# Ledger of designs, part 46: designed miniproteins, single chains, continued (4)

Each design is a single chain, and the fold is of that chain. pLDDT is the mean over its residues in the fold that is shown.

## One batch from the design tools (miniprotein)

Design m13583
Fold by ESMFold2-Fast:
Structure m13583 (fold): chain A 108 residues (1-108)
Amino acid sequence: GAMEEAKKELEKAVEKLQKAKNLEEAKEAGREIIRAVLKLLSTLPLSKEATLKFIGLVLRAIGDLLDAKTLEEAKEAVRNFLIDMSDLLKSNGFDDLADFLRSQAEKL
C-alpha cells in the first residue's frame, strides 16, 4: 500500500545519504528523506493539532538542511529530524512507525 511504498522510498533515500560524498549529494538525499516522511504522514489519521506539530518539524528540518555547510552537518540535520519525528509519532500512538524511523536514523 501507500505506506509500504513510502517506507521503501525512505530506506532508499537514507541509503543515498549514507553514500553521499559531498554536501550537494547529502542535501539532495535529505530532501528525498523529508519527502518520503511527508508521504508516510499523509497515510496516517492525524488530528489537526498533531498535523501542525509534524509540519513544524518538517519546516525546521528544511531550514537546518539549507543552513548545513558540511556533509556532517547535513547528515546530523536529517538524523535529528528522523529522531524528533520518531518521538512525535510515538507520543501520538504510532509506535511501529516511530521504531521504523528511529532505526533509519541509527544508520546515519
Scores: mean pLDDT 91

Design m13584
Fold by ESMFold2-Fast:
Structure m13584 (fold): chain A 105 residues (1-105)
Amino acid sequence: GTITVSFPTSATVDGIELGFTFTPLSATSVQITVTNNGDKTVKVLLLAATSADARFQLVAQTTVAAGSSVTLTLTNLPEGTYLLEVYMTVDGVTSLAASGTLTVT
């Protein structure tokens, strides 16, 4: 099996540029590295849905300090296509930063 990702490598929201790197670790696990290229600490929320009718669920969250990176690991992913959304919270405001897909085969 393979993990295939279709997701932006970066996004700018509220004046802050976030970088995104996906690294497959196995057929069912992937690392997501979020880089904060801004000058403020942000909270990052990763939401996923498994079908068009599924509700987005919070699957991971972290704080990313200014100029720093954090790696989140998703494991034991069932086969299927996941809709992914990354939200950023800064100064009490939460905004959609990026969206894409992750397919596990």
Scores: mean pLDDT 85

Design m13585
Fold by ESMFold2-Fast:
Parts: structure tokens; C-alpha cells; sequence
Structure m13585 (fold): chain A 76 residues (1-76)
């Protein structure tokens, strides 16, 4: 595995953890919409890792989506 592939897998794992934290926080706040979106993003990243189809472009997209969800949960 290249360093680039390893770095992507590590970042993917961290994003999955962040999505899980956002989901739990959203559930506590009664924000089922945000909880469902966080769960969906985590599942999508996990699937891409399992399939070996995760790219830097997709990773950047999910990083931005997680950032936005975190901001929405903080505003709720």
C-alpha cells in the first residue's frame, strides 16, 4: 500500500468516527434529519473503503459534508 493510500484510509476512518459523533449528538438534540445524514455519509465512506474505490476527490467531498453537518449540529 502506498503512503497516499494509507493516508486516505486513515482520514476515511477519522471521518467515519466524526460522522458517528455527529449522529449521536444530532439524536440527542432530536435532529433526526442530521442524524440520518451523518449515518448515510459514514456508510458511504465505509463502502468506498471496502470496495477500494475511495479517491482524494471523494474524500474531500465527504470532509466538506462532515464539516457542514458539524456546523449545523452546533447551530441546533
Amino acid sequence: MSQEELDREVEAALLIIQASIIKKTAERLGRTDLANRADEIGAEISKLVDEGTLTDEKLAKYREEIRRLGAEVDAA
Scores: mean pLDDT 83

Design m13586
Fold by ESMFold2-Fast:
Structure m13586 (fold): chain A 87 residues (1-87)
Amino acid sequence: SLEDALSLLDEMREAVKKATTREQLIGLLEFLLSLARAYALPEELIDEIETLLQRVKAGELSLEEAKERLLALIDRMKEELRRRQAA
């Protein structure tokens, strides 16, 4: 449900804040991508998640830069899901 997805995103947000390894962020990004696809979120948002995942895997971002970007994507996903719930 949308309510369950929003709850999961809140849990993911806390997990991102506590993440200390690239591998943890990769796992969270892969889960976020699966959730975005399951809810048929805008292609632009899915593409941004995929791009961040590829950049993290390639070692192109520091841990803190990756965490900041991932938190922003989670917040955008929450906004989109809340918009759908209100419709």
Scores: mean pLDDT 87

Design m13587
Fold by ESMFold2-Fast:
Structure m13587 (fold): chain A 79 residues (1-79)
Amino acid sequence: MKKKAEERAKEWEEIAKNNPTLLVGRVIRLIGELLDLEREGAEQSEIDRVQHEIEALRLVIKESSKSKVIEELLKALKA
């Protein structure tokens, strides 16, 4: 829902300003969960939710972080 997404985005933005590496680690974990869900033959709705959360986190990190290392890592994580 839009309201929950906006609250989560603000929370992630605050984390990204203080510890951008923490959010990058979370994206990596979510990609691992996505691969596990695909391997297990999980429902498409679950796969879609994880993909949406990954995309939302990547957007927040990109907007909040000025680190070239974070930018390069996000490019490498393109599925």
Scores: mean pLDDT 69

Design m13588
Fold by ESMFold2-Fast:
Structure m13588 (fold): chain A 77 residues (1-77)
Amino acid sequence: SMHEKEIEKVRQAAEALAEAFAMPEAARRHVLEAIEHAGKGDLEAARRHLEEAARLSGQRTVMEELERKLEEVLRKS
Protein backbone atom coordinates (compact mmCIF):
# COMPACT_ATOMS: atom_id res chain seq x y z
CA SER A 1 0.00 0.00 0.00
CA MET A 2 1.01 3.65 -0.25
CA HIS A 3 1.19 3.84 3.56
CA GLU A 4 3.60 0.86 3.69
CA LYS A 5 5.77 2.41 0.96
CA GLU A 6 5.99 5.71 2.86
CA ILE A 7 6.94 3.92 6.11
CA GLU A 8 9.65 2.02 4.19
CA LYS A 9 11.00 5.33 2.82
CA VAL A 10 11.21 6.71 6.38
CA ARG A 11 13.01 3.53 7.50
CA GLN A 12 15.56 3.91 4.65
CA ALA A 13 16.10 7.59 5.50
CA ALA A 14 16.55 6.71 9.20
CA GLU A 15 19.11 4.01 8.30
CA ALA A 16 21.09 6.50 6.17
CA LEU A 17 20.99 9.11 8.96
CA ALA A 18 22.14 6.55 11.55
CA GLU A 19 25.18 5.79 9.37
CA ALA A 20 25.90 9.47 8.57
CA PHE A 21 25.80 10.49 12.26
CA ALA A 22 27.51 7.30 13.53
CA MET A 23 24.63 6.68 15.93
CA PRO A 24 25.20 4.11 18.70
CA GLU A 25 23.46 0.73 18.34
CA ALA A 26 21.06 1.46 21.24
CA ALA A 27 19.85 4.66 19.53
CA ARG A 28 19.45 2.84 16.18
CA ARG A 29 17.32 0.19 17.91
CA HIS A 30 15.04 2.88 19.34
CA VAL A 31 14.65 4.46 15.86
CA LEU A 32 13.65 1.08 14.38
CA GLU A 33 11.18 0.49 17.26
CA ALA A 34 9.68 3.96 16.64
CA ILE A 35 9.13 3.15 12.95
CA GLU A 36 7.56 -0.24 13.85
CA HIS A 37 5.17 1.38 16.35
CA ALA A 38 4.28 4.15 13.87
CA GLY A 39 3.53 1.48 11.24
CA LYS A 40 1.04 -0.02 13.72
CA GLY A 41 -0.56 3.40 14.33
CA ASP A 42 0.97 3.85 17.81
CA LEU A 43 2.43 7.34 17.45
CA GLU A 44 2.80 7.84 21.22
CA ALA A 45 5.07 4.78 21.51
CA ALA A 46 6.95 5.97 18.41
CA ARG A 47 7.54 9.38 20.03
CA ARG A 48 8.87 7.75 23.23
CA HIS A 49 11.37 5.70 21.24
CA LEU A 50 12.51 8.74 19.20
CA GLU A 51 12.98 10.68 22.45
CA GLU A 52 15.28 7.91 23.75
CA ALA A 53 17.14 7.83 20.42
CA ALA A 54 17.70 11.60 20.69
CA ARG A 55 18.98 11.22 24.27
CA LEU A 56 21.37 8.37 23.36
CA SER A 57 22.68 9.92 20.10
CA GLY A 58 22.45 13.69 20.77
CA GLN A 59 20.63 14.00 17.40
CA ARG A 60 17.44 15.70 18.62
CA THR A 61 16.87 17.69 15.39
CA VAL A 62 17.15 14.49 13.32
CA MET A 63 14.67 12.70 15.62
CA GLU A 64 12.23 15.65 15.39
CA GLU A 65 12.38 15.45 11.58
CA LEU A 66 11.70 11.69 11.67
CA GLU A 67 8.76 12.27 14.05
CA ARG A 68 7.24 14.80 11.61
CA LYS A 69 7.60 12.36 8.69
CA LEU A 70 5.95 9.53 10.66
CA GLU A 71 3.09 11.83 11.76
CA GLU A 72 2.47 12.81 8.11
CA VAL A 73 2.36 9.15 7.03
CA LEU A 74 -0.14 8.30 9.80
CA ARG A 75 -2.27 11.38 9.00
CA LYS A 76 -2.66 10.06 5.43
CA SER A 77 -3.87 6.65 6.68
Scores: mean pLDDT 81

Design m13589
Fold by ESMFold2-Fast:
Structure m13589 (fold): chain A 97 residues (1-97)
Amino acid sequence: SLDELIEEAIKMSLEEIKSLFSEEEIEELKKEFESFDVDGDGTLDKVEFLRFINYLEYKYNVEISEEQKERLLKELSKDGKIDFEGFLKAYLPFIKL
């Protein structure tokens, strides 16, 4: 289920995540991350992250529940911001897990 995949992704280390992707895939994902990072500070704020989640719902034809969105924000935020590692963890349930 999506809940189980989200829980698995949150628990992964950055090293484990990197092992799932080629260098080319990481570069492509970094460019995608940068497209959501409107202020260019290297992090996504809550609004930018919710735009990314909305994009995932549209792209994969899935509904991400309010509870799932709140969990992702809580578990992946560092000082209210989501870095590239958090972005990868949010993406994992849809592309590798």
Scores: mean pLDDT 83

Design m13590
Fold by ESMFold2-Fast:
Structure m13590 (fold): chain A 72 residues (1-72)
Amino acid sequence: MSRELAEKGIEYYKKGEIGKARELFSEALRRSPDRKEREELIKYMEEEGAGEVARSADATVETAESLIAISE
């Protein structure tokens, strides 16, 4: 599931398709049930050398959740 998307993103990263890798990382992180799982995915991506792309994707997901999160 989310790990498969991260793995596919790593594959695109290795091909030099950074934009597609970022999209897949964002989708993987968004599908993760909580922040702990997202950190695990980011670590996995970093270990494959895609840390900067993974961090960018994480920032995107975190921002989107902040905008959606309503305390009302």
Scores: mean pLDDT 71

Design m13591
Fold by ESMFold2-Fast:
Structure m13591 (fold): chain A 67 residues (1-67)
Amino acid sequence: SSEEALVLALAAVASGLSNPVTDEDKEELLKLLERVSPEAAEVFRKNVDKDFEKALREAADILARRL
């Protein structure tokens, strides 16, 4: 709930960035996603090294469906 809201807020911010985050931030987000939704974590992991913004956006979409 509050964690999902945080991920969604971060996804909105990240979509506006060219080089969004450090690998430390990516690790923190992945851990959050794994706790909340393994499905969202899987989608994030698939694209995190190709397109971070897309990976985060897709994970956020899965979380929104879960809510």
Scores: mean pLDDT 68

Design m13592
Fold by ESMFold2-Fast:
Structure m13592 (fold): chain A 89 residues (1-89)
Amino acid sequence: SVDEFAERLRELVDKLIEAVKNGDKEKADQYIEEIRKLLREAGFSDEEVDRVVAAVRQILAHLESTGDVDSAKRMADALIAELRRRAEA
């Protein structure tokens, strides 16, 4: 379901933010790969998956430059809401 997709994506992005905050590059790379798999399972094209991962990496770059976890989570919530709307279409 779209609800299950959005919930799983939020969980993976939250784990990814925590891994980046802790400097754990290995876990961060693992969560990015899990996000790619989840998007493909939800029916996103390879081009759409690459764009979403690029958007996620921009959120992580913002986190690394500012240290603002709450801001990064708000950006992630906005992205997940947009992806949820696209998945419902």
Scores: mean pLDDT 87

Design m13593
Fold by ESMFold2-Fast:
Structure m13593 (fold): chain A 81 residues (1-81)
Amino acid sequence: SAMEEAREEIEKLVKEAEKQIKEGKLDVDKIARELLEIQKKYNLSEEELFRIVGEEFKKTPSISDEDEMAIAHAYLELLES
């Protein structure tokens, strides 16, 4: 289903963020931009996007709350632009 494909793309993006964090080079703006592209591609509501992203972050404890908040803030800034 489209929702399963969206979850898979978000999971891959969260894994990319985890890799960047482990390498000390998290590109917050790039991750946020790619989240917005996935949202538009699958026509997800903000609530659906936040639910899936939140679940994937919970599955990835190596991503800190600070890094999660940084990505969320960058995403919200893109929505207001």
Scores: mean pLDDT 86

Design m13594
Fold by ESMFold2-Fast:
Structure m13594 (fold): chain A 99 residues (1-99)
Amino acid sequence: MEIKKGDKVLIVVLREEDVPTAQKIAKELKSKGAKVIVVTPPSLADKLTEADEVRAMPEGLAIIAGLTLDADVVIFVGSGGERAKKLAEKYGVKEVIDL
């Protein structure tokens, strides 16, 4: 699915090794005019400088937040996406991407 100008994109990052990938995605999405929100454990929150908003949550809540927030697209970077995809249809999320 194409990201459109004005789309609200939620990126979930659970591991430190996935931070560079999340930063690259956030930068690319912002260049397309999307609003980028990152959900991440508190230990990683200060590393996600390319996002419009960073929400620090414990790992389990970060996965749930990715499914329950009003977002057009949810991107799971490196982990959590497999379980999220199984629940995505139940929560009415428009698109879940697992990277």
Scores: mean pLDDT 73

Design m13595
Fold by ESMFold2-Fast:
Structure m13595 (fold): chain A 92 residues (1-92)
Amino acid sequence: MAPVFDKSSYTVKEGETLVISGNTGQSVPVRVELLKFNEKGILEKVGEVVSDANGNFTFVIPNAKVSDSGIYTALDVETFTFSEEATVTVLP
């Protein structure tokens, strides 16, 4: 089972709170990492949460910056499966 984001794209203004949510498809708490592709196409870990008993996870990025714009994926570290990508746009 691969985690899924609730949306394929997220848009916020700089200084706003960016909220990225999704579901692991698992009915047990699991560790989920939020990863972002850097300019070299390498995945960098930008956050980590534990999902709830229904598989729901939420990443909260307060005071979003234009540099937070990019392509993101979620990793279920138990199954080592990646979500489909989501595009984040932080407007100036």
Scores: mean pLDDT 87

Design m13596
Fold by ESMFold2-Fast:
Structure m13596 (fold): chain A 56 residues (1-56)
Amino acid sequence: SSIEEVIAQNRAAKAALEAYLAANKDKLSPTMQLTIQLVINGTQTLIEKMEKKLAE
């Protein structure tokens, strides 16, 4: 798959995790909330790295 396609897929996955976390905060343990937030943050960093590479 193209890098643009991978970026789009990762943006969609990040948005889904953010929506899930927001909707389910009262049902999730603090450890699970932190784990999901770490995945969100890592996905954002990956997106930024890929977008920078695509712009070069």
Scores: mean pLDDT 87

Design m13597
Fold by ESMFold2-Fast:
Structure m13597 (fold): chain A 69 residues (1-69)
Amino acid sequence: SAPLALPPRSAEQEARQRALIREANRLLTEEGVSPEKLGLALQRALERARAEGLSTEELLERIREEVRK
């Protein structure tokens, strides 16, 4: 079994992860985005979020923007 040595995530951090998973699933199922295109969009959006300190909402908007390119 994989060791879970990290402390519990905050409710905010857990909500952020759930929002990302939900948006990824929506893009795959409702928007018809390919897994490859979604992967590239996620990489780009996460890079921007890390550099710019984006909120969850801003990160989701960047992901949508990247999948439309």
Scores: mean pLDDT 75

Design m13598
Fold by ESMFold2-Fast:
Structure m13598 (fold): chain A 105 residues (1-105)
Amino acid sequence: MEAFLAEVEERLRKAYEEKDVRGMIEEARRLADFFEQQGKLESARAVREGAEEAEKVVDSDPEKAMQLIVGGIQIGLLLDLLEQEPTEELQEQLAKYKALFEALK
């Protein structure tokens, strides 16, 4: 993993542990921008959608906002992994996480 991805993962982990939902949104947007710069547009879109949906509910339902951020990141990371090593297991995980994310909206 590149140093930037490791830094974003660590900051996301800290924000999650501290229940800093707005910090998680900021880090998710940074991750989306990184994927976009790498030409991974589908991964960038998934992470960005999670952050955008979370921003809508961050003040009214911070727990739902956290789930939306995590869902978007999981989908984005799975899309990136599938491009590198496509497996049936990862495709099934992607479908499951997409369904859970849509149910949260």
Scores: mean pLDDT 81

Design m13599
Fold by ESMFold2-Fast:
Structure m13599 (fold): chain A 85 residues (1-85)
Amino acid sequence: MPEPSAEARARLEATAREAAALIAAGDVEGAAALLRAAAEELRESDPYAAGLLYAGLAEVYRAAGDDKRAEEYYALGRRLREEAA
């Protein structure tokens, strides 16, 4: 599996921490928007890192009870990681 670049990894870690803080505060849509923005930004330069962020977005929606959106983002994240491998 391709490894994220150092810059992408740092962004993944920062985004994950910020999203976790938003979820802890009850701001599910804020966490979702943050993860989506980071994933879209990394999509062309680091599709594997983008795929990991979409997987995180899927977990946010599943926790919120939006199973349809959760499955859509799981599929997108999986596809990006498989295409990057």
Scores: mean pLDDT 78

Design m13600
Fold by ESMFold2-Fast:
Structure m13600 (fold): chain A 61 residues (1-61)
Amino acid sequence: MDKIAVARELKEHFASNLPGNGADVDFAAIEPLVKKKGLSDVPLQDEIAYFLHKLKEEGNL
């Protein structure tokens, strides 16, 4: 699975479904959704933090 695409999907999901436009999304909320999508063998918090940070640096967050 493309980890950048997953991070983007999660960001879009939180922008649509959670308050805060996703800028201050809690990783405790992200982790269960990533596991539900089947990324259980990935270090979720570190990888999601990395990809969200990358999206923010590129102005896509």
Scores: mean pLDDT 55

Design m13601
Fold by ESMFold2-Fast:
Structure m13601 (fold): chain A 99 residues (1-99)
Amino acid sequence: SSEELAREIAEELRKTAIPVLEDMIAKLEAIPKEKQTVEQLKLLAQLYADLGDLYAEFGDTEKAIEAYEKALAIEESLGEEADEERIAEIRAKIEELKA
């Protein structure tokens, strides 16, 4: 059925995309904090937000919130370089998942 095919595709995306994002995150986090550039931190925040989106889509609410909170913490650490619109979007996603 169409519903079975959609489930199979979602499961393969989860199995494929999540490990790739986690590997990319691990590589960026391996850079010492004092050597991390603003560009690398913005990319790290985006990857955590993308990871949160995938976990939320696949029903893993706890992991989605954890990933979004990681993205939020990184963005807030950027001070004047922080993307305030992205911070607001991430906060809204966390609130929706906690409701």
Scores: mean pLDDT 85

Design m13602
Fold by ESMFold2-Fast:
Structure m13602 (fold): chain A 72 residues (1-72)
Amino acid sequence: SAEDAFLRAAEALRAGDEAAASTHLAGGIAMLGGDQKAGEAAWRALVEAVRAGHDAETAARAALDAMKQEGG
């Protein structure tokens, strides 16, 4: 699911694997029909949440919420 893809992206980024994080996030965005702006917003939110020390679930939710905000 897209939620699982976003969670895997958050887990990868927290582990320091930016390449895996980017790949998983791109998969989740594609599942939801997101455009480039939605993808950029999701990636920014994911990076900010991880840098702030949030757990994978919180970071994944932040990325998903940012994507939805660009789509509304």
Scores: mean pLDDT 84

Design m13603
Fold by ESMFold2-Fast:
Structure m13603 (fold): chain A 100 residues (1-100)
Amino acid sequence: MFDTILNLPEEELKKLIEEAEAKFPEIKKEFEKAVESGEISDEFTKKLAEESAKLHERLLESIKKLVNDKSPEVIEEFKKELEKLLEEQKKLAEEYEKRL
């Protein structure tokens, strides 16, 4: 996964980031509307979605840093942040499965 991101052409990587940045606010607004409309009513699902959104924002920020600065320090920071995000995502998935 990480090697795939590093091997992407600069133009394609920038395009993916721009698309993600453009779509993320829209997805967030759709989610907020679903909460307001009562489609998502339970507290657990609301919390899970909020935490997932935070992980997504952190990932985008880390990728932005990597695209702008491919120094060894930024690459190392990205790897550490990616590992933390994967662990947090795994914990969220486990909590969700435990309640199913």
Scores: mean pLDDT 66

Design m13604
Fold by ESMFold2-Fast:
Structure m13604 (fold): chain A 83 residues (1-83)
Amino acid sequence: MPVDDALAELRKKLLELGLSEQDALRILSEIQDGLLRGDPEGAIKNVEKILDELVKEGRLSEEQAKKAKEYVRETVRRMTTGE
C-alpha cells in the first residue's frame, strides 16, 4: 500500500512536469520491475536513460528531465529505505 501511494505520487509529478501518460507509465513499470528483481540502482539507471532519450527527442527539456530524475531517485529511496 505505501508503495502504491509512492508510485501514484510519482506518476502525478511526472505528468505535471509534462511527460505523457505513456512515458510516465513506462517509467513506473521500469521502477516496479527493478524492485521485483532486487535491483533498484539498475531501475534508476534505466529510467535515467529513458529521460535522456526524451530530451534527445525534444519531448522534455534538460531541466524537466533533471527534476524527473530527482523525483525518481527520491521515490525509489523512500520505497527501499525502511526498518
Scores: mean pLDDT 81

Design m13605
Fold by ESMFold2-Fast:
Structure m13605 (fold): chain A 55 residues (1-55)
Amino acid sequence: MKAKAVKDYEARHGGEMTLKKGDVLDVLQEINEDYYLVEKKGELGLVPRKYVELL
């Protein structure tokens, strides 16, 4: 499922992905209420749900 980053996010912990506002992502898995597992250009990582909008 496609999503878009709504603002910049700097990865703070291992397994997280840094985002730039406007990045297009593929949501692979809902991990919990706070995080998605996403793909961006072949890279996998965790992102906070508050930083992405589902398309």
Scores: mean pLDDT 83

Design m13606
Fold by ESMFold2-Fast:
Structure m13606 (fold): chain A 74 residues (1-74)
Amino acid sequence: SVEELLAEAERLVREALEAETDPARRQAIMRHFTAALGEVEAALAAGDLERARAILERMIEWLRQQLAEIRASR
């Protein structure tokens, strides 16, 4: 569900921000996450559940990639 995808994205952004020590990268991650949430809210307001889900799935994949890169750089 969209709610389950939102919960997963929130968990991943928290983990990424806790793992990342560079303030510039932390701000970039948060900016990207906030922008993606705005797109999800717009899709939900339009009744486009498929678009909302697709945006969340792309955000989750991106966050997983960020977290993997953060962990690999240590």
Scores: mean pLDDT 86

Design m13607
Fold by ESMFold2-Fast:
Order: C-alpha cells, then sequence, then structure tokens
Structure m13607 (fold): chain A 89 residues (1-89)
C-alpha cells in the first residue's frame, strides 16, 4: 500500500475535513476530498456530475474552477502534485 505526505495546501484542506494524520493512503486522501466537497456544497444542484471549485482551496490545489466527476483524471493528476509518496519499508 502506498502512503503519501500531503503538501501544505492539501494538508490544510484535509484538516478542514477532519483528517489530521501526517501520512495517508490515496484512498484516505480521496475520502477527505469527498468530505470537503460535501461539507462546502460544491456539487451543482442541477447536474451533480459537475463540481464547482472556483474560490475554494480545492480549486487552488487543482488549478481549475470546475471538474466533471465522470472524468476525475485531471483532478487526480493535480492532487498528486501536492503530495509526496512515502517509501514503505
Amino acid sequence: MKLYRPGPKLRALLESAGLTEEVLTLDEILTGLGLYIVQEKLADPEDPTIVHLSGTLLGEIAGMDEFDTRDSRPLMDAILKHMTEVPVP
């Protein structure tokens, strides 16, 4: 299992979602992102496949104003740039 240490902006987002651990699995990070989206009510009410990121910490991390949940690859590529893989002995 791969472990990741979040960068400062991603850590701040995860801490706001209740995740305070120093190192996290990718699954835990994705859970934290989902909690943040629900907490901040970022999903479009008429099209829940669209998430609005403009003016949010997640938008700053991702470098985009919105994303389509049917293709999460651009968001995942951006998020991976804000974390460092930790070698597991």
Scores: mean pLDDT 79

Design m13608
Fold by ESMFold2-Fast:
Structure m13608 (fold): chain A 90 residues (1-90)
Amino acid sequence: MKHLEEARKKAEELSKSKDPFVAETAKEVLELLEEAEKAYKEGDKKKAITLLKRAKGLLEAAYLVTKDEKDKELIREAIEALEKAIEELE
């Protein structure tokens, strides 16, 4: 799924952030995205959507507290990709 892969790529970049809070949040997001992909592969679309919405919530929280403009741009792009992935599954 194109948008899920885009979100994963942005989260991988965020996991290298100099901000430990952003980096740790991105690591949690990556774990949720892996779980969502497994749920989708098993045919559980509702579980996949729930996990993607949780990942989005973590990124929204990180966006509110980060002051790094590059991290903000990556977070915004990851949120947009997740929103598109959720819409495709709904």
Scores: mean pLDDT 87

Design m13609
Fold by ESMFold2-Fast:
Structure m13609 (fold): chain A 93 residues (1-93)
Amino acid sequence: MDEEKKKKLIEQLEENKKKFSKASEEFKEEVEKLIELVKSNDLEEIEKKLKEEREKEIEELTERLMKERKLKEEVARAAAETAVALREIALIS
């Protein structure tokens, strides 16, 4: 992934953090971890994993975030959808 696509992904993550300003600390921390992964150039692994099972990943990630991070379903779902959106932005940017 080129540097411009990385910048766009980071920008979208920051905007999503602002949109969920009232979200739990766990949600904000998960978004920050995604930003770190993009910056570390591990994006290829993330894109591959999310692409293979998009719908299943959203559901499983939502359940995992609820269980592991004790997030409300609405917050966990938003985080899961954000992760999928990152992959899509990387492909079209």
Scores: mean pLDDT 64

Design m13610
Fold by ESMFold2-Fast:
Order: sequence, then C-alpha cells, then structure tokens
Structure m13610 (fold): chain A 85 residues (1-85)
Amino acid sequence: GECTVTVKTSDGTSFSFTLTPGQSADFTVGSKSYQLTLNDDLTCSLVDLTTGEVVASATCTPGSSCTLTVPDTLLPAPVDPLEDM
C-alpha cells in the first residue's frame, strides 16, 4: 500500500509525497537537502543529506496521511564554504 507523507516547514511551506515501503524522495528546503524514506515497517524518516542524520521520524498508516514537521532550526542552519562547490 501507498502512504501520503506531508512535510511541513516553519515558513508555512508544505511538501506532499506518495511513497510505497522502501521508497525514498529527495527534496530541498532552504539551504538544506533532505531525503524522506518510507521503511518496510511503515515508519518514515527524514534524513539530512549533508550529515546523514535522521532529523524527524513518524509512523504512517496505509491509506492515511502522515505528517512530519521540520524544525525551523534546520532551515537557516549555518553552512560551511564547501556548499558553494
């Protein structure tokens, strides 16, 4: 079954993804790139692609929507000079 995952940011922007278990979607918010993964146990994980760390997670129910909130502290995060490359 597919799950619809909604990611909300503190600036009022929302992103919606329809994922099947084992699928991932990549997206960018502000200066950060993230990967949203729906695991086979129906947990969803939001990973910062720069650090590889899980920054948010939730459990999704098939046929329902799951909502993740990205903290505003992740959006204006300091970046190192190497991100210009």
Scores: mean pLDDT 70

Design m13611
Fold by ESMFold2-Fast:
Structure m13611 (fold): chain A 63 residues (1-63)
Amino acid sequence: SKEFDLFVEASDILTNYAQDPDKYREEAVKAKDVLKTLYEKFEKRRAEQEAKMESAAKQEALK
């Protein structure tokens, strides 16, 4: 998936940055931003799914 490809690319850049900070400093900043955006997106999806399950469980418990 596109999100997986972005995650792999960003992770590779951060790994390269750890090995050679001078060479990859600018790319690491961009990679960090990409990972933050992906993390927020995944957290949002997970929170929505959890809220849906909780709502369904409460609805069933009241019957």
Scores: mean pLDDT 78

Design m13612
Fold by ESMFold2-Fast:
Structure m13612 (fold): chain A 95 residues (1-95)
Amino acid sequence: EEEEARRVAEEVRRLADQTIENALAFGKKQGLSYEEALRYAELGIGAIVRYFEKRTTPEQAEAVRRAGDESIARARKLFEEQEKLDKTLEALRKS
């Protein structure tokens, strides 16, 4: 039971990580704000969570939701840090 819940949660995290990377790349290519790119990541992660919730036991569904929530929190931190890094690099280029 716990092993299956763990495997499903790991798959959700893997797909969420790919979604975050894709949203960052897409946002940069399209000239989107970090806020707009984060919205794409959050929507994608939400879709992944809903997909697995429909295909898992109630116990696994809880692990899936937790993995999704953790992935969204991680996405937010990554987008905030990337924006901060870009601003720092821009400031250094001006000096």
Scores: mean pLDDT 82

Design m13613
Fold by ESMFold2-Fast:
Structure m13613 (fold): chain A 64 residues (1-64)
Amino acid sequence: MPVEYVGHTADGTTRVHALVYPDGSAEVRLATGETLTGRVVERTETEAVIELDDGTVAHLRRAP
C-alpha cells in the first residue's frame, strides 16, 4: 500500500510528489517531468525524508 507525500527537494527548488511503499522504497515524480526511485531515510506519521538514486534529498509531508 503506497502512501502519497508531497514537498520539495532539500534545496527548495523542485516540487516533488512521492509514493512511499511499506518496504521503504519510493517512486518520486519531479515537477521537471522526471520520475526517480529512492529510499526513505526518515519517516514519521506526517513527514518523510527520501534520498533519491541521484543523491538528491527530498523533504516531504503526507498528502492523503
Scores: mean pLDDT 77

Design m13614
Fold by ESMFold2-Fast:
Order: sequence, then structure tokens, then C-alpha cells
Structure m13614 (fold): chain A 72 residues (1-72)
Amino acid sequence: TITVTVTLPDGTVVTLTLNLGPSDSVASATKTAANGDVVSAMAIRGADGRVYVRVEVVYADGTVETSEAVLP
């Protein structure tokens, strides 16, 4: 289980849980915050056996931010 925690500019904390199984190459989750912001996370199993997590935040004003992290 992979837990992604995103702190929005207004101080709202959004937590997403990704369940990437042993035969899965991708897992994703999406949650809409109370302020209207949409947070999506995707976990991708790389060829090196590491898990790459991509997070996208679509703010209520239409602004989009994307970030990536690598897990060992």
C-alpha cells in the first residue's frame, strides 16, 4: 500500500491510498477536496523494480500542477 499526502495552498490535507499488487504495473486514485480541488495520484512499477508516483492537482480555478516522486 502506497499513501500519498498532498497539502494544498489553503492548508487542506488530501490523502490518497494506492494499492499496487505484485502483478500490477499501474494503480491510480482520485479525490476531490472540499474546496473543489481535484487530486489524482498514479503509481507505476518501473523496469528497475522501483515504484514511481505521479501526482496531479487540478485547482478549482483551472490551474494544474504535476509532480513526481520515486520510491525505493
Scores: mean pLDDT 79

Design m13615
Fold by ESMFold2-Fast:
Structure m13615 (fold): chain A 55 residues (1-55)
Amino acid sequence: GSADEAADRAGARAATLGAETGAVDGEQAKNMALEAGGSEEIAERAGRGAERARS
């Protein structure tokens, strides 16, 4: 739903910010997304996003 989409977006932003600063790897981005959104799916996407930014 809309709430899940908003949480996913928030988690993705957290991962992107971490990747831009270079201070966050995939595991850390996943943990940040869990804190922001709380769902496993959001956390997984955030982790992948951070890994992609580093590659």
Scores: mean pLDDT 65

Design m13616
Fold by ESMFold2-Fast:
Structure m13616 (fold): chain A 90 residues (1-90)
Amino acid sequence: MLEKIKKVIIRIDGNTLTVVFEFETKEDAEKAKPEIEAFLKQLPGLTSLEVKIEGNKLVVTLTFESPEDAEKAAEAIKEKFSKYAKVILY
């Protein structure tokens, strides 16, 4: 399912990450959601996870205990998904 990711955008704002996973279809996003959530829920310092499907995009908002945990999580997400798709970190 991760091989169907077209693009990943990560935005860091203090202790919060917004991660957008872009797919070709809404159905591909829905099918990839459980695997992506399983990976993200394992990130150290995660306090909150919110997931929305917006058309062909999976939009995830992650809140961490500290900005340092958020930065480490952003790098972990980039490492994980760079082998499947282009990852842009803001």
Scores: mean pLDDT 87

Design m13617
Fold by ESMFold2-Fast:
Structure m13617 (fold): chain A 71 residues (1-71)
Amino acid sequence: DLEETARKTAEENADKSPEEVAKAVEKALRELPGVLHARVEARVEGDKLIVSALVRTEDGPVGVRVEVPLP
């Protein structure tokens, strides 16, 4: 599940910089079956970490957005 993988990885890395979170989420998504490519951006907005991903799958492009509370 793309959204669940992105959320879990972002939560596990929420104490790191946005750039490090984006890299971790991108790596996790690219390792999933059926994923051909993934591009991820992470930004801090207030007390939340916002992660946005564009994933190219065998069924076409899928957008994923997750919000994680900062620790």
Scores: mean pLDDT 80

